# Designed miniproteins, single chains, continued (3): the designs that were tried, part 20

Each design is a single chain, and the fold is of that chain. pLDDT is the mean over its residues in the fold that is shown.

## One batch from the design tools (miniprotein)

Design m8708
Fold by ESMFold2-Fast:
Structure m8708 (fold): chain A 68 residues (1-68)
Amino acid sequence: MPPALTPGEAAVLAEAVELVAAGETPTYARLAERLGLSPATVRRRAREIERKTGVSLEELAREYAALL
């Protein structure tokens, strides 16, 4: 049931899940810092995740964090 994400999209989602599990908000700037990417790249990947899932990156990360 995980969406058919590319490795780059999956990396953004995984980092967002870790941030939410740690009690942090998964902002594009914070994700970019942790992944060594530009905020624009993170935003583009987040938009593709949201397009594929119909759910925001923050909400999706919160759902997965609840399974940990």
Scores: mean pLDDT 80

Design m8709
Fold by ESMFold2-Fast:
Structure m8709 (fold): chain A 60 residues (1-60)
Amino acid sequence: MLEKGIEAYKEGDLEKAAEYFRKAAEEGDVRALAYLSAVLYEMGKDKEADELAAEADRLA
């Protein structure tokens, strides 16, 4: 799932990238939280991105 999210992000499909990164995070991939926060920042969802970035930092 993480790789699919990265691929969607490179293609500029931010919604699809966020969906794959969220799924990867649900499956226990902590790295996916950092990627998800980056995508949310680009989508203008700064508050949600800040919360996920803080969670990723705590788990790393």
Scores: mean pLDDT 77

Design m8710
Fold by ESMFold2-Fast:
Structure m8710 (fold): chain A 55 residues (1-55)
Amino acid sequence: SKEEIRREILATLLEAAAESSELLAERARENGKEELAERLREEAERLRRAAEELR
């Protein structure tokens, strides 16, 4: 259905966003931005959980 396709696309986008946040967290850590790195890691976990709920 259209809803199933939309759900799959959204889940895929959320997973891609989580991966991007993880990469940004790594860069923040490399630059000594520990608080920002933690927030980005938390955001990535939130995005992955949201993607799982859509499946």
Scores: mean pLDDT 88

Design m8711
Fold by ESMFold2-Fast:
Structure m8711 (fold): chain A 68 residues (1-68)
Amino acid sequence: EKEEAEIIIKASEQGLEVDPNNARAWTNLGEAYAKLGKNDEAIEAYEKALEIDPNNERARENLAKLKA
């Protein structure tokens, strides 16, 4: 749902202003962008999540789906 995705984006952005190394917030941001069809933004968010936590399976799997 678009409204849900927009809420997640705002919440994740606010959380990242406090803690920019929050891999979960980056992963949530990526999922929300993907729901809105903003694939380039989603890819960037997942890549940032993986820079923070390279073993983040959810970010890795979702990134792979968007690149293939």
Scores: mean pLDDT 80

Design m8712
Fold by ESMFold2-Fast:
Structure m8712 (fold): chain A 75 residues (1-75)
Amino acid sequence: MKVEAEYTAESGATARVTLENGEIKAEASDDPEARFAASAAVAYVQNLLGEGREVTAEGIRLAMEKGAENQRLLD
């Protein structure tokens, strides 16, 4: 089963994180907010998989939103 979520930064840059058959793929535009969103989502997915918990598209999206928000607070 494939679980995927996408985030769009204020700049229009995008981040996408996909989990398929236990494999995590992350794609992000050349933008700090998009990169932080993708990084946060990857960490979230890895943590849930390590705990044997279900990963949802909504969970990935919320992790990306939180990562982007943290990046804005640092800049």
Scores: mean pLDDT 80

Design m8713
Fold by ESMFold2-Fast:
Structure m8713 (fold): chain A 60 residues (1-60)
Amino acid sequence: GAREKIKELLEEARRAIEAGDFKKAHELLKEAKELGEKHGIDISEELEELEREGVRLATA
């Protein structure tokens, strides 16, 4: 379902960050946010966790 797809996108984004591919991570987070908004799923906590990991994507 949508929730599982969002989780997959967030996991891929985290791996992209670890690889130093911030452009890919940004695109994956945008897709996860759009999917969450479309299906009424709040991913604020997940975004906040990635912000705490020092990801600049959270300020974009």
Scores: mean pLDDT 73

Design m8714
Fold by ESMFold2-Fast:
Structure m8714 (fold): chain A 58 residues (1-58)
Amino acid sequence: KDEKLYIVNPMNHVTHEKSYEKYFKGVEEKIITLEEYEELKKKNPLIPDTDIITEEPF
């Protein structure tokens, strides 16, 4: 779970939880394997705009 299973995309889980929830609709458990995590990231790179837009603030 910590080494083999990935819980969630750390950025999306912290910055864009809403977008992340859409993928796990009906799934209370957010535990995913590395394969699933990579596939999810490929199909939907949920990278927050703040990460590329907000370089100065905080």
Scores: mean pLDDT 43

Design m8715
Fold by ESMFold2-Fast:
Structure m8715 (fold): chain A 56 residues (1-56)
Amino acid sequence: MSVEAAKLLAEAIKKLGYEVGKELSDFYMQLLKEVSEEEALEKLKEEIARKLEEKK
């Protein structure tokens, strides 16, 4: 789980930049306080996909 999240965040930083990558990391850490690790990972994937679409 942590390794998969780290890889997703690294790819997000590469594609979206450091500032957005940091926001995504903070978003994931906040989710871990509210939901399971599995749900947090799925929501992180959705948020990354959403930001990639917005960047167009």
Scores: mean pLDDT 78

Design m8716
Fold by ESMFold2-Fast:
Structure m8716 (fold): chain A 63 residues (1-63)
Amino acid sequence: TEEEADRYGTLGVLYFEQGRYEEALRAFEKALELTKTLPESERRKRAIETLEKYIEQARKKLK
């Protein structure tokens, strides 16, 4: 689960860097859902904050 969340997060960043914002958004949303299933921790809180910022940026690029 944590490994899967990390994989989708990394995939999202790669898509975002390539300007593939639709794919990036889907990957970040999947990473966020998986991250929310993990136990609460400082790492989880930072990951959620980072993913939410990327999701917001990707959405802005698509408007």
Scores: mean pLDDT 83

Design m8717
Fold by ESMFold2-Fast:
Structure m8717 (fold): chain A 73 residues (1-73)
Amino acid sequence: SNEEEALRYLRSAEMSLSFGDYDRAIKYAQKAIELTTNPKIRAQALRVISQAYDKMGDKEKAKEYLKKAEELE
């Protein structure tokens, strides 16, 4: 299902983030968002994107994506 695929991409995004592969983490998280309208999965993916941008020094994008995640919670 699309939700099962979204969850697989979200897990891949979280793993990429933990390994320091921030570009890959963002890419996988964006794929998770594209595959589902489930706000819980979308919020978790947006938090991954926010954390990746924060680690890359893009503080403005980190704040934007964190705000988007919080609006879904």
Scores: mean pLDDT 90

Design m8719
Fold by ESMFold2-Fast:
Structure m8719 (fold): chain A 75 residues (1-75)
Amino acid sequence: STRERIRELLEEAAKYGEKGDIKKGIELLREAARLAEEAGWTGVAEAARMAARYLEKGDIDMGVSIARSVARSLG
């Protein structure tokens, strides 16, 4: 389902962020946001984009935390 795919992308993004692969983490968060936007889940899309912005700014802990929180909300 779209929900499962978005959750998987958010969980993978958090893992890559923790491993220091920030570029991959951001790519996965942007893909999650795109799918959420297409599904009409604006809040999920906005949260995924916010997580990506934190990773871009070097605030890894916040980016990972947001990605995990959104993934949990979809579980």
Scores: mean pLDDT 91

Design m8720
Fold by ESMFold2-Fast:
Structure m8720 (fold): chain A 45 residues (1-45)
Amino acid sequence: AAEVGREARERVLEAIKEYHKNNTPEAKERLDRVVREANERLLAA
């Protein structure tokens, strides 16, 4: 449970970093997906 929350946050931060570096529609879509998945996992944890 605790690990799930921490990994979800780390994935969101990585996706944000990737979007800043690439600034592409694909990177933005990935960021949006990662944020949604992280929220779902945090609610399940």
Scores: mean pLDDT 74

Design m8721
Fold by ESMFold2-Fast:
Structure m8721 (fold): chain A 88 residues (1-88)
Amino acid sequence: APTITNLSTTATSISATATNIPENVASYYVVATDKETGEVKAKRVTKDNPKATITGLKKGSTYTVEVLAVYKDSDEVVVVDSATVTVT
């Protein structure tokens, strides 16, 4: 399963690398959710482009960062890895 291996922040951004993305199974996304407001921002990741940089985040806010798998055959959405980070 994909794992968040390189999680870093700036004052307004989160960068995450999803390692071990399999081919032809699901579409993968890195999703940042603001724990205070519930605002969601997402970037697609692939085996060839496994790093997502999410920008325009609120300085000092805490975000839940998740790797989501959206399966092609069922449209099922699965959280495969999760982390919490504060943008500083």
Scores: mean pLDDT 78

Design m8722
Fold by ESMFold2-Fast:
Structure m8722 (fold): chain A 116 residues (1-116)
Amino acid sequence: MERAREAGERAAEAAREAARAGGPEGAARAARAAARGAIEAGKGGPGGAAGAAAAGAAAAGAEAAAMLGLSPEEAANDAVAAALAAGAAGAGGGEEGERGAERAAELAEEAAREAE
């Protein structure tokens, strides 16, 4: 079975790849895509809502980093921390939280691929 924590780690890896390829803007793009997926999954119930809130925080953090002109390394670290937090929040939400985190990871991976 999918684990929300594993989904969070996949989203974190996607954020690192996006930051490496596109810098802070790439990281922000991946985080926003993850947040959108989590919001859609959140409509399924309370667990999904927790994942959506965490993903929203991840997106906000990455955007702030980009706005502040942080180095690609600093932006990547912030995006990774936010993605892992989203995965952890999803784990606390049971099956629906797990689905939210998995959906967020899928969208973050797609955004990272588009950054290439």
Scores: mean pLDDT 63

Design m8723
Fold by ESMFold2-Fast:
Structure m8723 (fold): chain A 69 residues (1-69)
Amino acid sequence: GEAAALTRRAFDLNMEASRALAAGDLERAKELAEESLRLAQQAHQLGGPRAPEMAEDARYLLERVEELE
């Protein structure tokens, strides 16, 4: 369903954000993590059971970017 597709996309974006962060690309990591958080929040509104986990992961990545800025 839509919630599962959004959750999967949020997961993929969190993976890419993590790679960007590891490469020192803070701007790219922030952009990807913000997109992931947006999609995870949409999936949560649709009742996606794993969506809160993806939102938490995205927020963690955003906190790490802010710490390094």
Scores: mean pLDDT 89

Design m8724
Fold by ESMFold2-Fast:
Structure m8724 (fold): chain A 66 residues (1-66)
Amino acid sequence: MKEDLEKELKELREQAVKATESGDIEAAQKYVEAIRLYEEALKALDNGDFERAQELYKKAQEVKKS
């Protein structure tokens, strides 16, 4: 579970870098926002706050869809 979130974070960071390098600033901003939400979700999991982690994860998924 935590390993899967860390893997997704790595992939999102790579996507943000690629978007920035290609000049797709709108996509880069969306990935940066998703990364922040994933980082907060991972921190909430470390603190045992599973409800907050789930809410943050859902927000990250919605940001990626937009």
Scores: mean pLDDT 79

Design m8725
Fold by ESMFold2-Fast:
Formats: sequence, structure tokens, C-alpha cells
Structure m8725 (fold): chain A 89 residues (1-89)
Amino acid sequence: KVDELIRKGELAFANGDYEKAIKYFEEALKLDPNSPRVADIYTRLGEAYYKLGDLEKAKEYFRKALEVDPTNPRARELLKKVEEEIKKK
């Protein structure tokens, strides 16, 4: 179930297992690519890649989240944060 995969992804993220979190979130997208949770899942994927230091993938996933839901405040804030971090490093 999509909700179960999202929950497992969030638990893995909370435990610092970002690679496992990415796996669960990607499985959730494959199971239901038209889910109303797609923007949230893209935002979580961006956060997990950010924690792994992959700023380019983090930026790409936050952009995907905003293409699905342009009003998503978390994706917007995190995209700005990643772009500023790339600029400073």
C-alpha cells in the first residue's frame, strides 16, 4: 500500500537511513504515480537526497514537487535553501 510505503520511508528518514527512505519513496511512486501524495513524495525524496549531500538531485526533486503542486510551501522553502547552499559552496 502507498501509505505503508510512505510511512516506512518516513521512519527510515527519521532513523537517518536516507538510502532506505529513498527506496521506499520510489516504490510508493511506482505503485501509484497519480497519487495525491506525489508532490509530498517528491519533497521527501528531495530531503533525503539533500541529507546524502546530493544537492543536484535534491533540487531536481523539489522542482518536480512544485510542478505537481506549485503552492507547496515546504518544497518552495527547501528549493530556496538548496539553491543558496549550492551558491555558497
Scores: mean pLDDT 83

Design m8726
Fold by ESMFold2-Fast:
Structure m8726 (fold): chain A 84 residues (1-84)
Amino acid sequence: MRYRLLLSSPITQPYQTIQQRLQDATQQALTIPGVRSVTLQSTLQGDNLLIQLDIDADDFDAFLQAMGIISAQVPLTGISLSIS
Protein backbone atom coordinates (compact mmCIF):
# COMPACT_ATOMS: atom_id res chain seq x y z
CA MET A 1 0.00 0.00 0.00
CA ARG A 2 1.31 3.45 -0.88
CA TYR A 3 0.83 6.40 1.50
CA ARG A 4 1.46 10.06 0.63
CA LEU A 5 1.93 12.64 3.36
CA LEU A 6 2.04 16.39 2.85
CA LEU A 7 3.55 18.03 5.93
CA SER A 8 4.24 21.65 6.86
CA SER A 9 6.61 22.87 9.55
CA PRO A 10 8.01 26.28 10.58
CA ILE A 11 11.77 26.65 10.19
CA THR A 12 13.18 26.48 13.74
CA GLN A 13 16.70 25.26 12.83
CA PRO A 14 19.10 25.85 9.90
CA TYR A 15 17.61 24.24 6.78
CA GLN A 16 20.69 22.07 6.12
CA THR A 17 20.43 20.65 9.68
CA ILE A 18 16.75 19.81 9.11
CA GLN A 19 17.51 18.22 5.70
CA GLN A 20 20.22 16.02 7.27
CA ARG A 21 17.89 14.90 10.09
CA LEU A 22 15.15 14.08 7.57
CA GLN A 23 17.57 12.08 5.38
CA ASP A 24 18.82 10.13 8.43
CA ALA A 25 15.20 9.50 9.48
CA THR A 26 14.23 8.19 6.01
CA GLN A 27 17.18 5.76 6.09
CA GLN A 28 16.12 4.58 9.57
CA ALA A 29 12.50 4.18 8.38
CA LEU A 30 13.71 1.87 5.56
CA THR A 31 15.00 -0.57 8.22
CA ILE A 32 11.46 -1.10 9.60
CA PRO A 33 10.03 -4.53 8.69
CA GLY A 34 7.26 -4.07 6.12
CA VAL A 35 8.53 -0.72 4.79
CA ARG A 36 9.40 -1.18 1.09
CA SER A 37 10.32 2.38 0.07
CA VAL A 38 10.50 5.92 1.47
CA THR A 39 10.82 9.02 -0.71
CA LEU A 40 11.11 12.46 0.86
CA GLN A 41 11.13 15.84 -0.89
CA SER A 42 11.39 19.12 1.02
CA THR A 43 11.08 22.72 -0.17
CA LEU A 44 11.15 26.09 1.56
CA GLN A 45 8.14 28.38 1.08
CA GLY A 46 8.73 31.58 3.05
CA ASP A 47 9.27 30.64 6.70
CA ASN A 48 7.69 27.19 6.28
CA LEU A 49 9.18 23.86 5.22
CA LEU A 50 6.91 21.84 2.95
CA ILE A 51 7.59 18.10 3.00
CA GLN A 52 6.20 15.51 0.59
CA LEU A 53 6.66 12.00 1.93
CA ASP A 54 5.82 8.85 -0.06
CA ILE A 55 5.89 5.57 1.88
CA ASP A 56 5.24 2.13 0.40
CA ALA A 57 4.47 -0.29 3.25
CA ASP A 58 3.02 -3.78 3.65
CA ASP A 59 0.55 -2.62 6.31
CA PHE A 60 -0.65 0.49 8.15
CA ASP A 61 1.40 -0.32 11.29
CA ALA A 62 4.66 -0.27 9.29
CA PHE A 63 3.54 3.03 7.72
CA LEU A 64 2.81 4.54 11.17
CA GLN A 65 6.25 3.49 12.47
CA ALA A 66 7.98 5.10 9.46
CA MET A 67 5.86 8.27 9.75
CA GLY A 68 6.62 8.47 13.49
CA ILE A 69 10.40 8.40 12.94
CA ILE A 70 10.27 11.09 10.24
CA SER A 71 7.65 13.39 11.84
CA ALA A 72 9.62 13.45 15.14
CA GLN A 73 12.37 15.46 13.35
CA VAL A 74 10.24 18.62 12.80
CA PRO A 75 7.40 20.43 14.62
CA LEU A 76 4.30 19.93 12.45
CA THR A 77 1.74 22.68 11.80
CA GLY A 78 -0.06 20.83 8.98
CA ILE A 79 -0.54 17.26 7.79
CA SER A 80 -2.59 15.64 5.03
CA LEU A 81 -2.70 11.93 4.13
CA SER A 82 -3.61 10.19 0.86
CA ILE A 83 -3.74 6.43 0.37
CA SER A 84 -3.42 4.74 -3.05
Scores: mean pLDDT 80

Design m8727
Fold by ESMFold2-Fast:
Structure m8727 (fold): chain A 58 residues (1-58)
Amino acid sequence: PELINEAVLAIERNDASRLADLLAEGVDPATVIEQALANGVPQETIEQTLQVAQQMLA
């Protein structure tokens, strides 16, 4: 599925809610991190958005 690309876009937009939905659908966080870094997204942005998204899932 192309959900990894949607998750990367969610990080780029700081959309933690959309990222949380995608993670709940089974998108692998490690793959998303790797792809976001490859796309030039700052590590800090990736970390912050993932942290908030994971908090929403808890």
Scores: mean pLDDT 83

Design m8728
Fold by ESMFold2-Fast:
Structure m8728 (fold): chain A 96 residues (1-96)
Amino acid sequence: MSAEELLEKGREALKNGKYDEAIKYFEQAIEVGDDLLRAQAYLLLGIAYLKKGEFDKAIESFEEAIRLTDPSSFEGEVLRALAAIGLGIAKSIKES
C-alpha cells in the first residue's frame, strides 16, 4: 500500500470516528512517505489525537508537521498554517 493510500484510509477512518484506526494508518504513512506526505500525516495524526482528548500527543504531532513543512512551497505554507492552528487549539484546551 502506498503512503498516499495509507493517508486516504486514515482520513476515512477519522471521518467515521475510528480514531485508533486512523492513528494506525497515519503512523504507517509516516514510515513510508516523503517529507510532504509525512507532514500531512502528522497534521492528521494531531487532529486524531485532539478528537481522542490526547492533547500532549496532539501538540507533538502538530509540532512535527510544522518541522517537516517546506516554507518556500505553497503546500508547505498551507500545512504549516493548519498545523499552527491545531497546535494553538490543543494548547488552549490543555490549559482550560
Scores: mean pLDDT 85

Design m8729
Fold by ESMFold2-Fast:
Structure m8729 (fold): chain A 118 residues (1-118)
Amino acid sequence: SDLKKQIQELVERLRELAKEIKELAKKSKNEKLKKLAERFVKLVDRIVELVEQLLETTDDPNVLAEVAERLEGLVGSAEALIDALKNGSDEEALKLAESLVRGAEGVIEQLEQLLQQT
């Protein structure tokens, strides 16, 4: 389905963004920012695993649309963090990184819940 393809493309984009965030954060002297960037990479790896399982278990367009919307939001948040890492302060990047990690944890909780219902 078009939604399944969109979700796969969003997940691959998240993997690329997570790696870029980790590389950019290594240039910072802020140890918390580096740790959050590393945590985001691990959370994205978990999202990839859960999305792969979900795409094998459901064809429900409402479920797939909700997942796509949440992944799009996470991509937008990751892109905002990359901009802050390149052009902003470490304080701005830290706040965005904390929000991004919480967002990724929320996506994981949703995906685990959906898998329990399918």
Scores: mean pLDDT 89

Design m8730
Fold by ESMFold2-Fast:
Structure m8730 (fold): chain A 97 residues (1-97)
Amino acid sequence: MEEAEKLMLQARSALDAGDYETAIKLAEKAVELAKKVDPNDYRPLILLGEAYFHAGQYEKALEYFDKALELARKNGAHPADIKIIETLKKEVEEKLK
């Protein structure tokens, strides 16, 4: 298993367990590793945004969803993936109201 993929799976497991601090740390490591191995992979940025959202850090969640959207659009990601990120961003914006 690619190391970034492994970190993403571990971060998702931590999210499911409600361990948001661990999820954030693992997702941050996945983002940094992906930048070195596959800088076009926006999936770790989505996961980091989700981790911050569940931790109640809405401004940081919005920041990472914006970064994921920018990267996804720049690299011609599938429209369905773009739609998912836009939906997640909208949910964060509603929490900031």
Scores: mean pLDDT 84

Design m8731
Fold by ESMFold2-Fast:
Structure m8731 (fold): chain A 70 residues (1-70)
Amino acid sequence: DAETQKGNELFAQGKLEEAKEAYLKALERDPENTAARENLAKVLRAMGKDEEALEVEIDLSLERMRRAIS
């Protein structure tokens, strides 16, 4: 979506905090947005926020497992 695209552009420019905010906006609109979650985790790791990135990655993995067994 538009927020995920905006986050991607900001991340490419090294604007990590702004990219994070854009991805969070995308997830506020669509909590199941896999692309926004994956890219949010990448931004968090780039910012050195490994614990927050791990939480996002765990949530994404749980969602993938839920879909595999449904």
Scores: mean pLDDT 78

Design m8732
Fold by ESMFold2-Fast:
Structure m8732 (fold): chain A 70 residues (1-70)
Amino acid sequence: LAERESPRLRHFGAWPAAGTPVTAILAETPDGTRVVVVTPADPATVQAVREELAAAGMTITGESSFTTPA
C-alpha cells in the first residue's frame, strides 16, 4: 500500500484490526507541534481524550471518524 508523509501529519505503526471504528483527533501543542491521536470511536473514549488533550494545553484542530479497511 502507498504511504504518504506530511510534516504536519505522520502516521506509522500497527493499525487496528480491519472493520474497527476509530476516531482520529488532530491536535496542536502550545509550541506548534502537531499530533494525531487515534482512539476507539465510542463517545466516552473520544470525550475523555478531548479532555486529556485540553488538560495538557493542546488545541484540537480537526477530527475524523472512519472504519479501518476490511
Scores: mean pLDDT 67

Design m8733
Fold by ESMFold2-Fast:
Structure m8733 (fold): chain A 71 residues (1-71)
Amino acid sequence: MEKAKELAKKAIEYLKQGDVRMARVYASLALGYAQKEGDKETAELLKEALRALSQGDVDEAIKLLEQAVKT
């Protein structure tokens, strides 16, 4: 449902502000909700976004988070 996508939107907002730490927190929360809701496609995109953040690839993370929001 909506909750995972709402949290992913907050992660994007923090990344656009340069707050990678808070973006990771919200992306991780979004992943937890997507898994709980059984939204496999959104969960996979959120896992990839979190890996991009761990690698320092903020631009890739934003694109993956935006895809997760649109699913």
Scores: mean pLDDT 84

Design m8734
Fold by ESMFold2-Fast:
Structure m8734 (fold): chain A 57 residues (1-57)
Amino acid sequence: TNDDSARHVRDLLTGEAKKYEEKAKKSKDPEESKKWRKKAEELRRAGDVGVALARAS
């Protein structure tokens, strides 16, 4: 179903976000850390929005 697909995509995006969060923590460059944290947050939001839209459908 559409809901199952959206949850699967969210899980993949969450995994990618976690990888970027780890890179941000290990980076000594504060500007690179900020960019990776922002990308991680955008990935998490995209997954959450996708699930919310699938549940509304």
Scores: mean pLDDT 80

Design m8735
Fold by ESMFold2-Fast:
Structure m8735 (fold): chain A 62 residues (1-62)
Amino acid sequence: KPSPEIIELEAEATMAFLKAVIAGDKEKAEKIAKLIQEAQKALAAGDEEKAKELLEKAVEVG
């Protein structure tokens, strides 16, 4: 069960990805997508701290 903080960061990271796609910034969009995928992998492993760090990085890139 992900924390409310993780859910909020996932939403923000997804918005950052969509903004990059709309802006045509393929490099930024790919970097954000990779960070989101690694965060999901960390969550599947039960590592919420790592997932949070990766999602925060995704938002920072956006």
Scores: mean pLDDT 83

Design m8736
Fold by ESMFold2-Fast:
Structure m8736 (fold): chain A 52 residues (1-52)
Amino acid sequence: MDEQLRKVATDYIERLLRQGLSPEEAKSRVSRVFPDLEITDEMIDEALERLK
């Protein structure tokens, strides 16, 4: 189970969002870094929740 990769990808999404990227841009960039991992909308939502 790729739980470690999912956590790392979610942390990376959070960092990109903090840098001012849109959720779509963050998802696209993370998908290029982790091509074998399915980047889900739930991961984007989790990263956005951390910014509140």
Scores: mean pLDDT 79

Design m8737
Fold by ESMFold2-Fast:
Formats: C-alpha cells, structure tokens, sequence
Structure m8737 (fold): chain A 58 residues (1-58)
C-alpha cells in the first residue's frame, strides 16, 4: 500500500512536470490559449493520480 501511494505520487509529479514543460513551449510561441488548455488537462491528470493515492491509503 505505501509503495502504491508512492508510485501514484511519483506519476502525478511526472505528469505535472511534463505539462509545465509543454505549456512553457506554447507560451514561448505566444499561444496562451493552448498553454492554458495544456495546464488544465495536466491538472486533471494530476488530480486523478492524487485521487488514486488517497484511495490506496484507505
């Protein structure tokens, strides 16, 4: 169980870092709307994995 929580938190962190990188690339191109969309989708995925971690804690 503890290992499951750790794995989910690690995935959430990885998704957040990748999403920030993609959003930064869009911002550099001046595509603010795409950057916002990427950050929103990233937030949803992070929330999903955080939810799995909470469930694993029981």
Amino acid sequence: RQEEVERYLEEARRIEEEGKRRAEEYLRRGDVEKAREVLFETGEQVALYLGKAKQALA
Scores: mean pLDDT 82

Design m8738
Fold by ESMFold2-Fast:
Structure m8738 (fold): chain A 110 residues (1-110)
Amino acid sequence: MEEGLKYFKEKDYEKAIEEFQKEAEKGDAVAWYNLGLAYYEQKDYEKAIEAFEKAIEIDPNFAVAWYNLGLAYYEQKDYEKAIEYYEKALEIAPEFEKAKENLEKAKEKL
C-alpha cells in the first residue's frame, strides 16, 4: 500500500489503482477504500461505489467509507442513496462534520 499511496499523492491514479487492487484482493478494507478513492478521482463512480461497498463488507464501522459511498452516489445524482449513506456514516461517527454538511446539501437537492 505504501507504493499505492505514493502514486495517489502524485495523482498517478492508474498506477495507484494497480497497487491498491493487489492489496484489496488480500482482504484489506483500507486498500478497498483507497481503490475507491482512486476511481472517484478518475470520476469512475460505478467502480468507486463497488470498491467502497467491498471496504464496508469487510469493516461495517468504516465511517469514512460510508461517507465516500454517499459522495459517489451524490455525483451520480442519486440523492436518496447519498442521504442514506451519509446518515450511516453519522450513526458510526456522530461528530463527522463533512458528513453533516453533505447530508444537508443532498437534502436540498430533493
Scores: mean pLDDT 89

Design m8739
Fold by ESMFold2-Fast:
Structure m8739 (fold): chain A 66 residues (1-66)
Amino acid sequence: SAKEEARRLAEEAARLAREGRTEEAGKLLQMSYLLLGDPEGAEGALKAALTSPVAALAAAHDIQRM
């Protein structure tokens, strides 16, 4: 399902964020939110991830709790 794929992408984004790969993490978070039907969340998550790894991790954990 889209929800399961979104969760998988969020888990990979969390891993990338912990490695400091914030641009790659942001792209996966953007894809994850788009799969959930949230284009505003997708843009916000991408922008936040480019700002800090902590913000990227927070967004990834939000998706994982859905």
Scores: mean pLDDT 81

Design m8740
Fold by ESMFold2-Fast:
Structure m8740 (fold): chain A 89 residues (1-89)
Amino acid sequence: SAEELKEELERLLEEIVELSLKVLKAKTEEELEKLEKEIEELLKKAKEILEELKKIPEVSEEELKELELRLGIAEGLARIAISVRKLSL
């Protein structure tokens, strides 16, 4: 259902933020690479869920726009955290 997909997307977005914070605490290049891979897999899943939500007629364009913005913010935060930490290691 659309509600289940939205809840799953929200859980993925929260996990991406949590892993981004863990990136800032990574002590080794190996830890950073593992976290980056996990974040990329979660981003892929989040994007897949967003595409599935776009196919559901009951989901409004405004809801989709908000979810796209939230995903973009989470991805941006993750990318910044990874880039900053790579420069510090």
Scores: mean pLDDT 88

Design m8741
Fold by ESMFold2-Fast:
Structure m8741 (fold): chain A 94 residues (1-94)
Amino acid sequence: MERIKLLEEILAEDPNDVQAWVQLALELTKAGKYEEAIEYAQKALKLDPNNGAAYEVLGLAYEKMGDKEKALEYYEKAAKLGSERAEELLKKLK
């Protein structure tokens, strides 16, 4: 709850804070707001196209929405960028 507000305040001061966009997207995924999480993870990727954590959040959001194919695609991209967590999530989904 307070975490989302703090991240929104950080982004109001610095909209180029990639880590804050990724964290906000992750918190929205935990809150069940998958469409908003996808939008903000995509904002992070526009700023940093090689951000493995942003791809991991996209995979999680699509998995929660029941889109297994998109979840696998994004987890594979995150794993290629060095995300050990995405590699484990790929093994679980495959």
Scores: mean pLDDT 83

Design m8742
Fold by ESMFold2-Fast:
Structure m8742 (fold): chain A 91 residues (1-91)
Amino acid sequence: MLKTYTLLLRDPNRPDLPPVEVTVTAADSDSALDFAKELSKVDPRVAILTDSSGKPVILVSSYLYYDPDASTGDFLARLEKEGVLELVSVE
């Protein structure tokens, strides 16, 4: 089912900058990569990179996330732990 996620994006290397609120629509079953692709459309701090072996890597501000096949839930939980994202609401 599609849900609307409201997120606050931070850069832990730039504590002088305020967090930016973004809204993204994604499915509960989406992978980290699919969620990050939708998020990259709404915020330029999110990018999909390719490593030296051709594997996708997700950049969020200054943080690199190396598990594109993880669940959206695991992805968001890791980014929140790293201080680069806060989940505000899911509707």
Scores: mean pLDDT 82

Design m8743
Fold by ESMFold2-Fast:
Structure m8743 (fold): chain A 70 residues (1-70)
Amino acid sequence: SALEEAVRHARLAVEALAAGDVAAARRHLALAGAALEGADAAEVLALLETASAAELEAAARALVELGEAA
């Protein structure tokens, strides 16, 4: 499902942030957002370019928790 794909990418984003790879985290979270919204990943990535590492971490963790609750 779109949610399962998004949660997988959100988990990869959390791992990337733990490794200090903010660029990889943005890419994974853009893929998560694209899967949920049926949008283009490059367009979502452009919107995330202004997001801080803390904002990316909060969003990724929230999506992982949503997937664990489902």
Scores: mean pLDDT 82

Design m8744
Fold by ESMFold2-Fast:
Structure m8744 (fold): chain A 64 residues (1-64)
Amino acid sequence: SMEEVKKIVKEVLEEKGYKPTEGFINMLAEALKNAKSPEEIKKAVERAIETLEQNGIDPSKSTV
């Protein structure tokens, strides 16, 4: 469900030390809504965080 995707997105970001905005959680959850499993969602979020960090984008301050 979308609620489960949002929960996993938030948990992964918080594990990495970020305080994600609701807008950022919603944006990333929308991008991952077609993922088949919680493990797939978690891996996709981890890859997204790596890409954002490489580009100097802070998930705690980004809304979209």
Scores: mean pLDDT 76

Design m8745
Fold by ESMFold2-Fast:
Structure m8745 (fold): chain A 61 residues (1-61)
Amino acid sequence: MSVEELRRALAGARAAVASGDPVLLRIALKELKKLLQDPSVQADPALQAEAEALLAEIEAR
């Protein structure tokens, strides 16, 4: 995944969390789980932490 695609995915997940839309939250959940499997995200502790925090926020709803 490119850095631009990564930033777009995180921005989309943040927007879904802000909206509270169940369909968008479900999409964001799947995308964040996929993102956490990406080696580029696993190599960046800050990106991994942000993705994990967003995932936890969605799962807590």
Scores: mean pLDDT 75

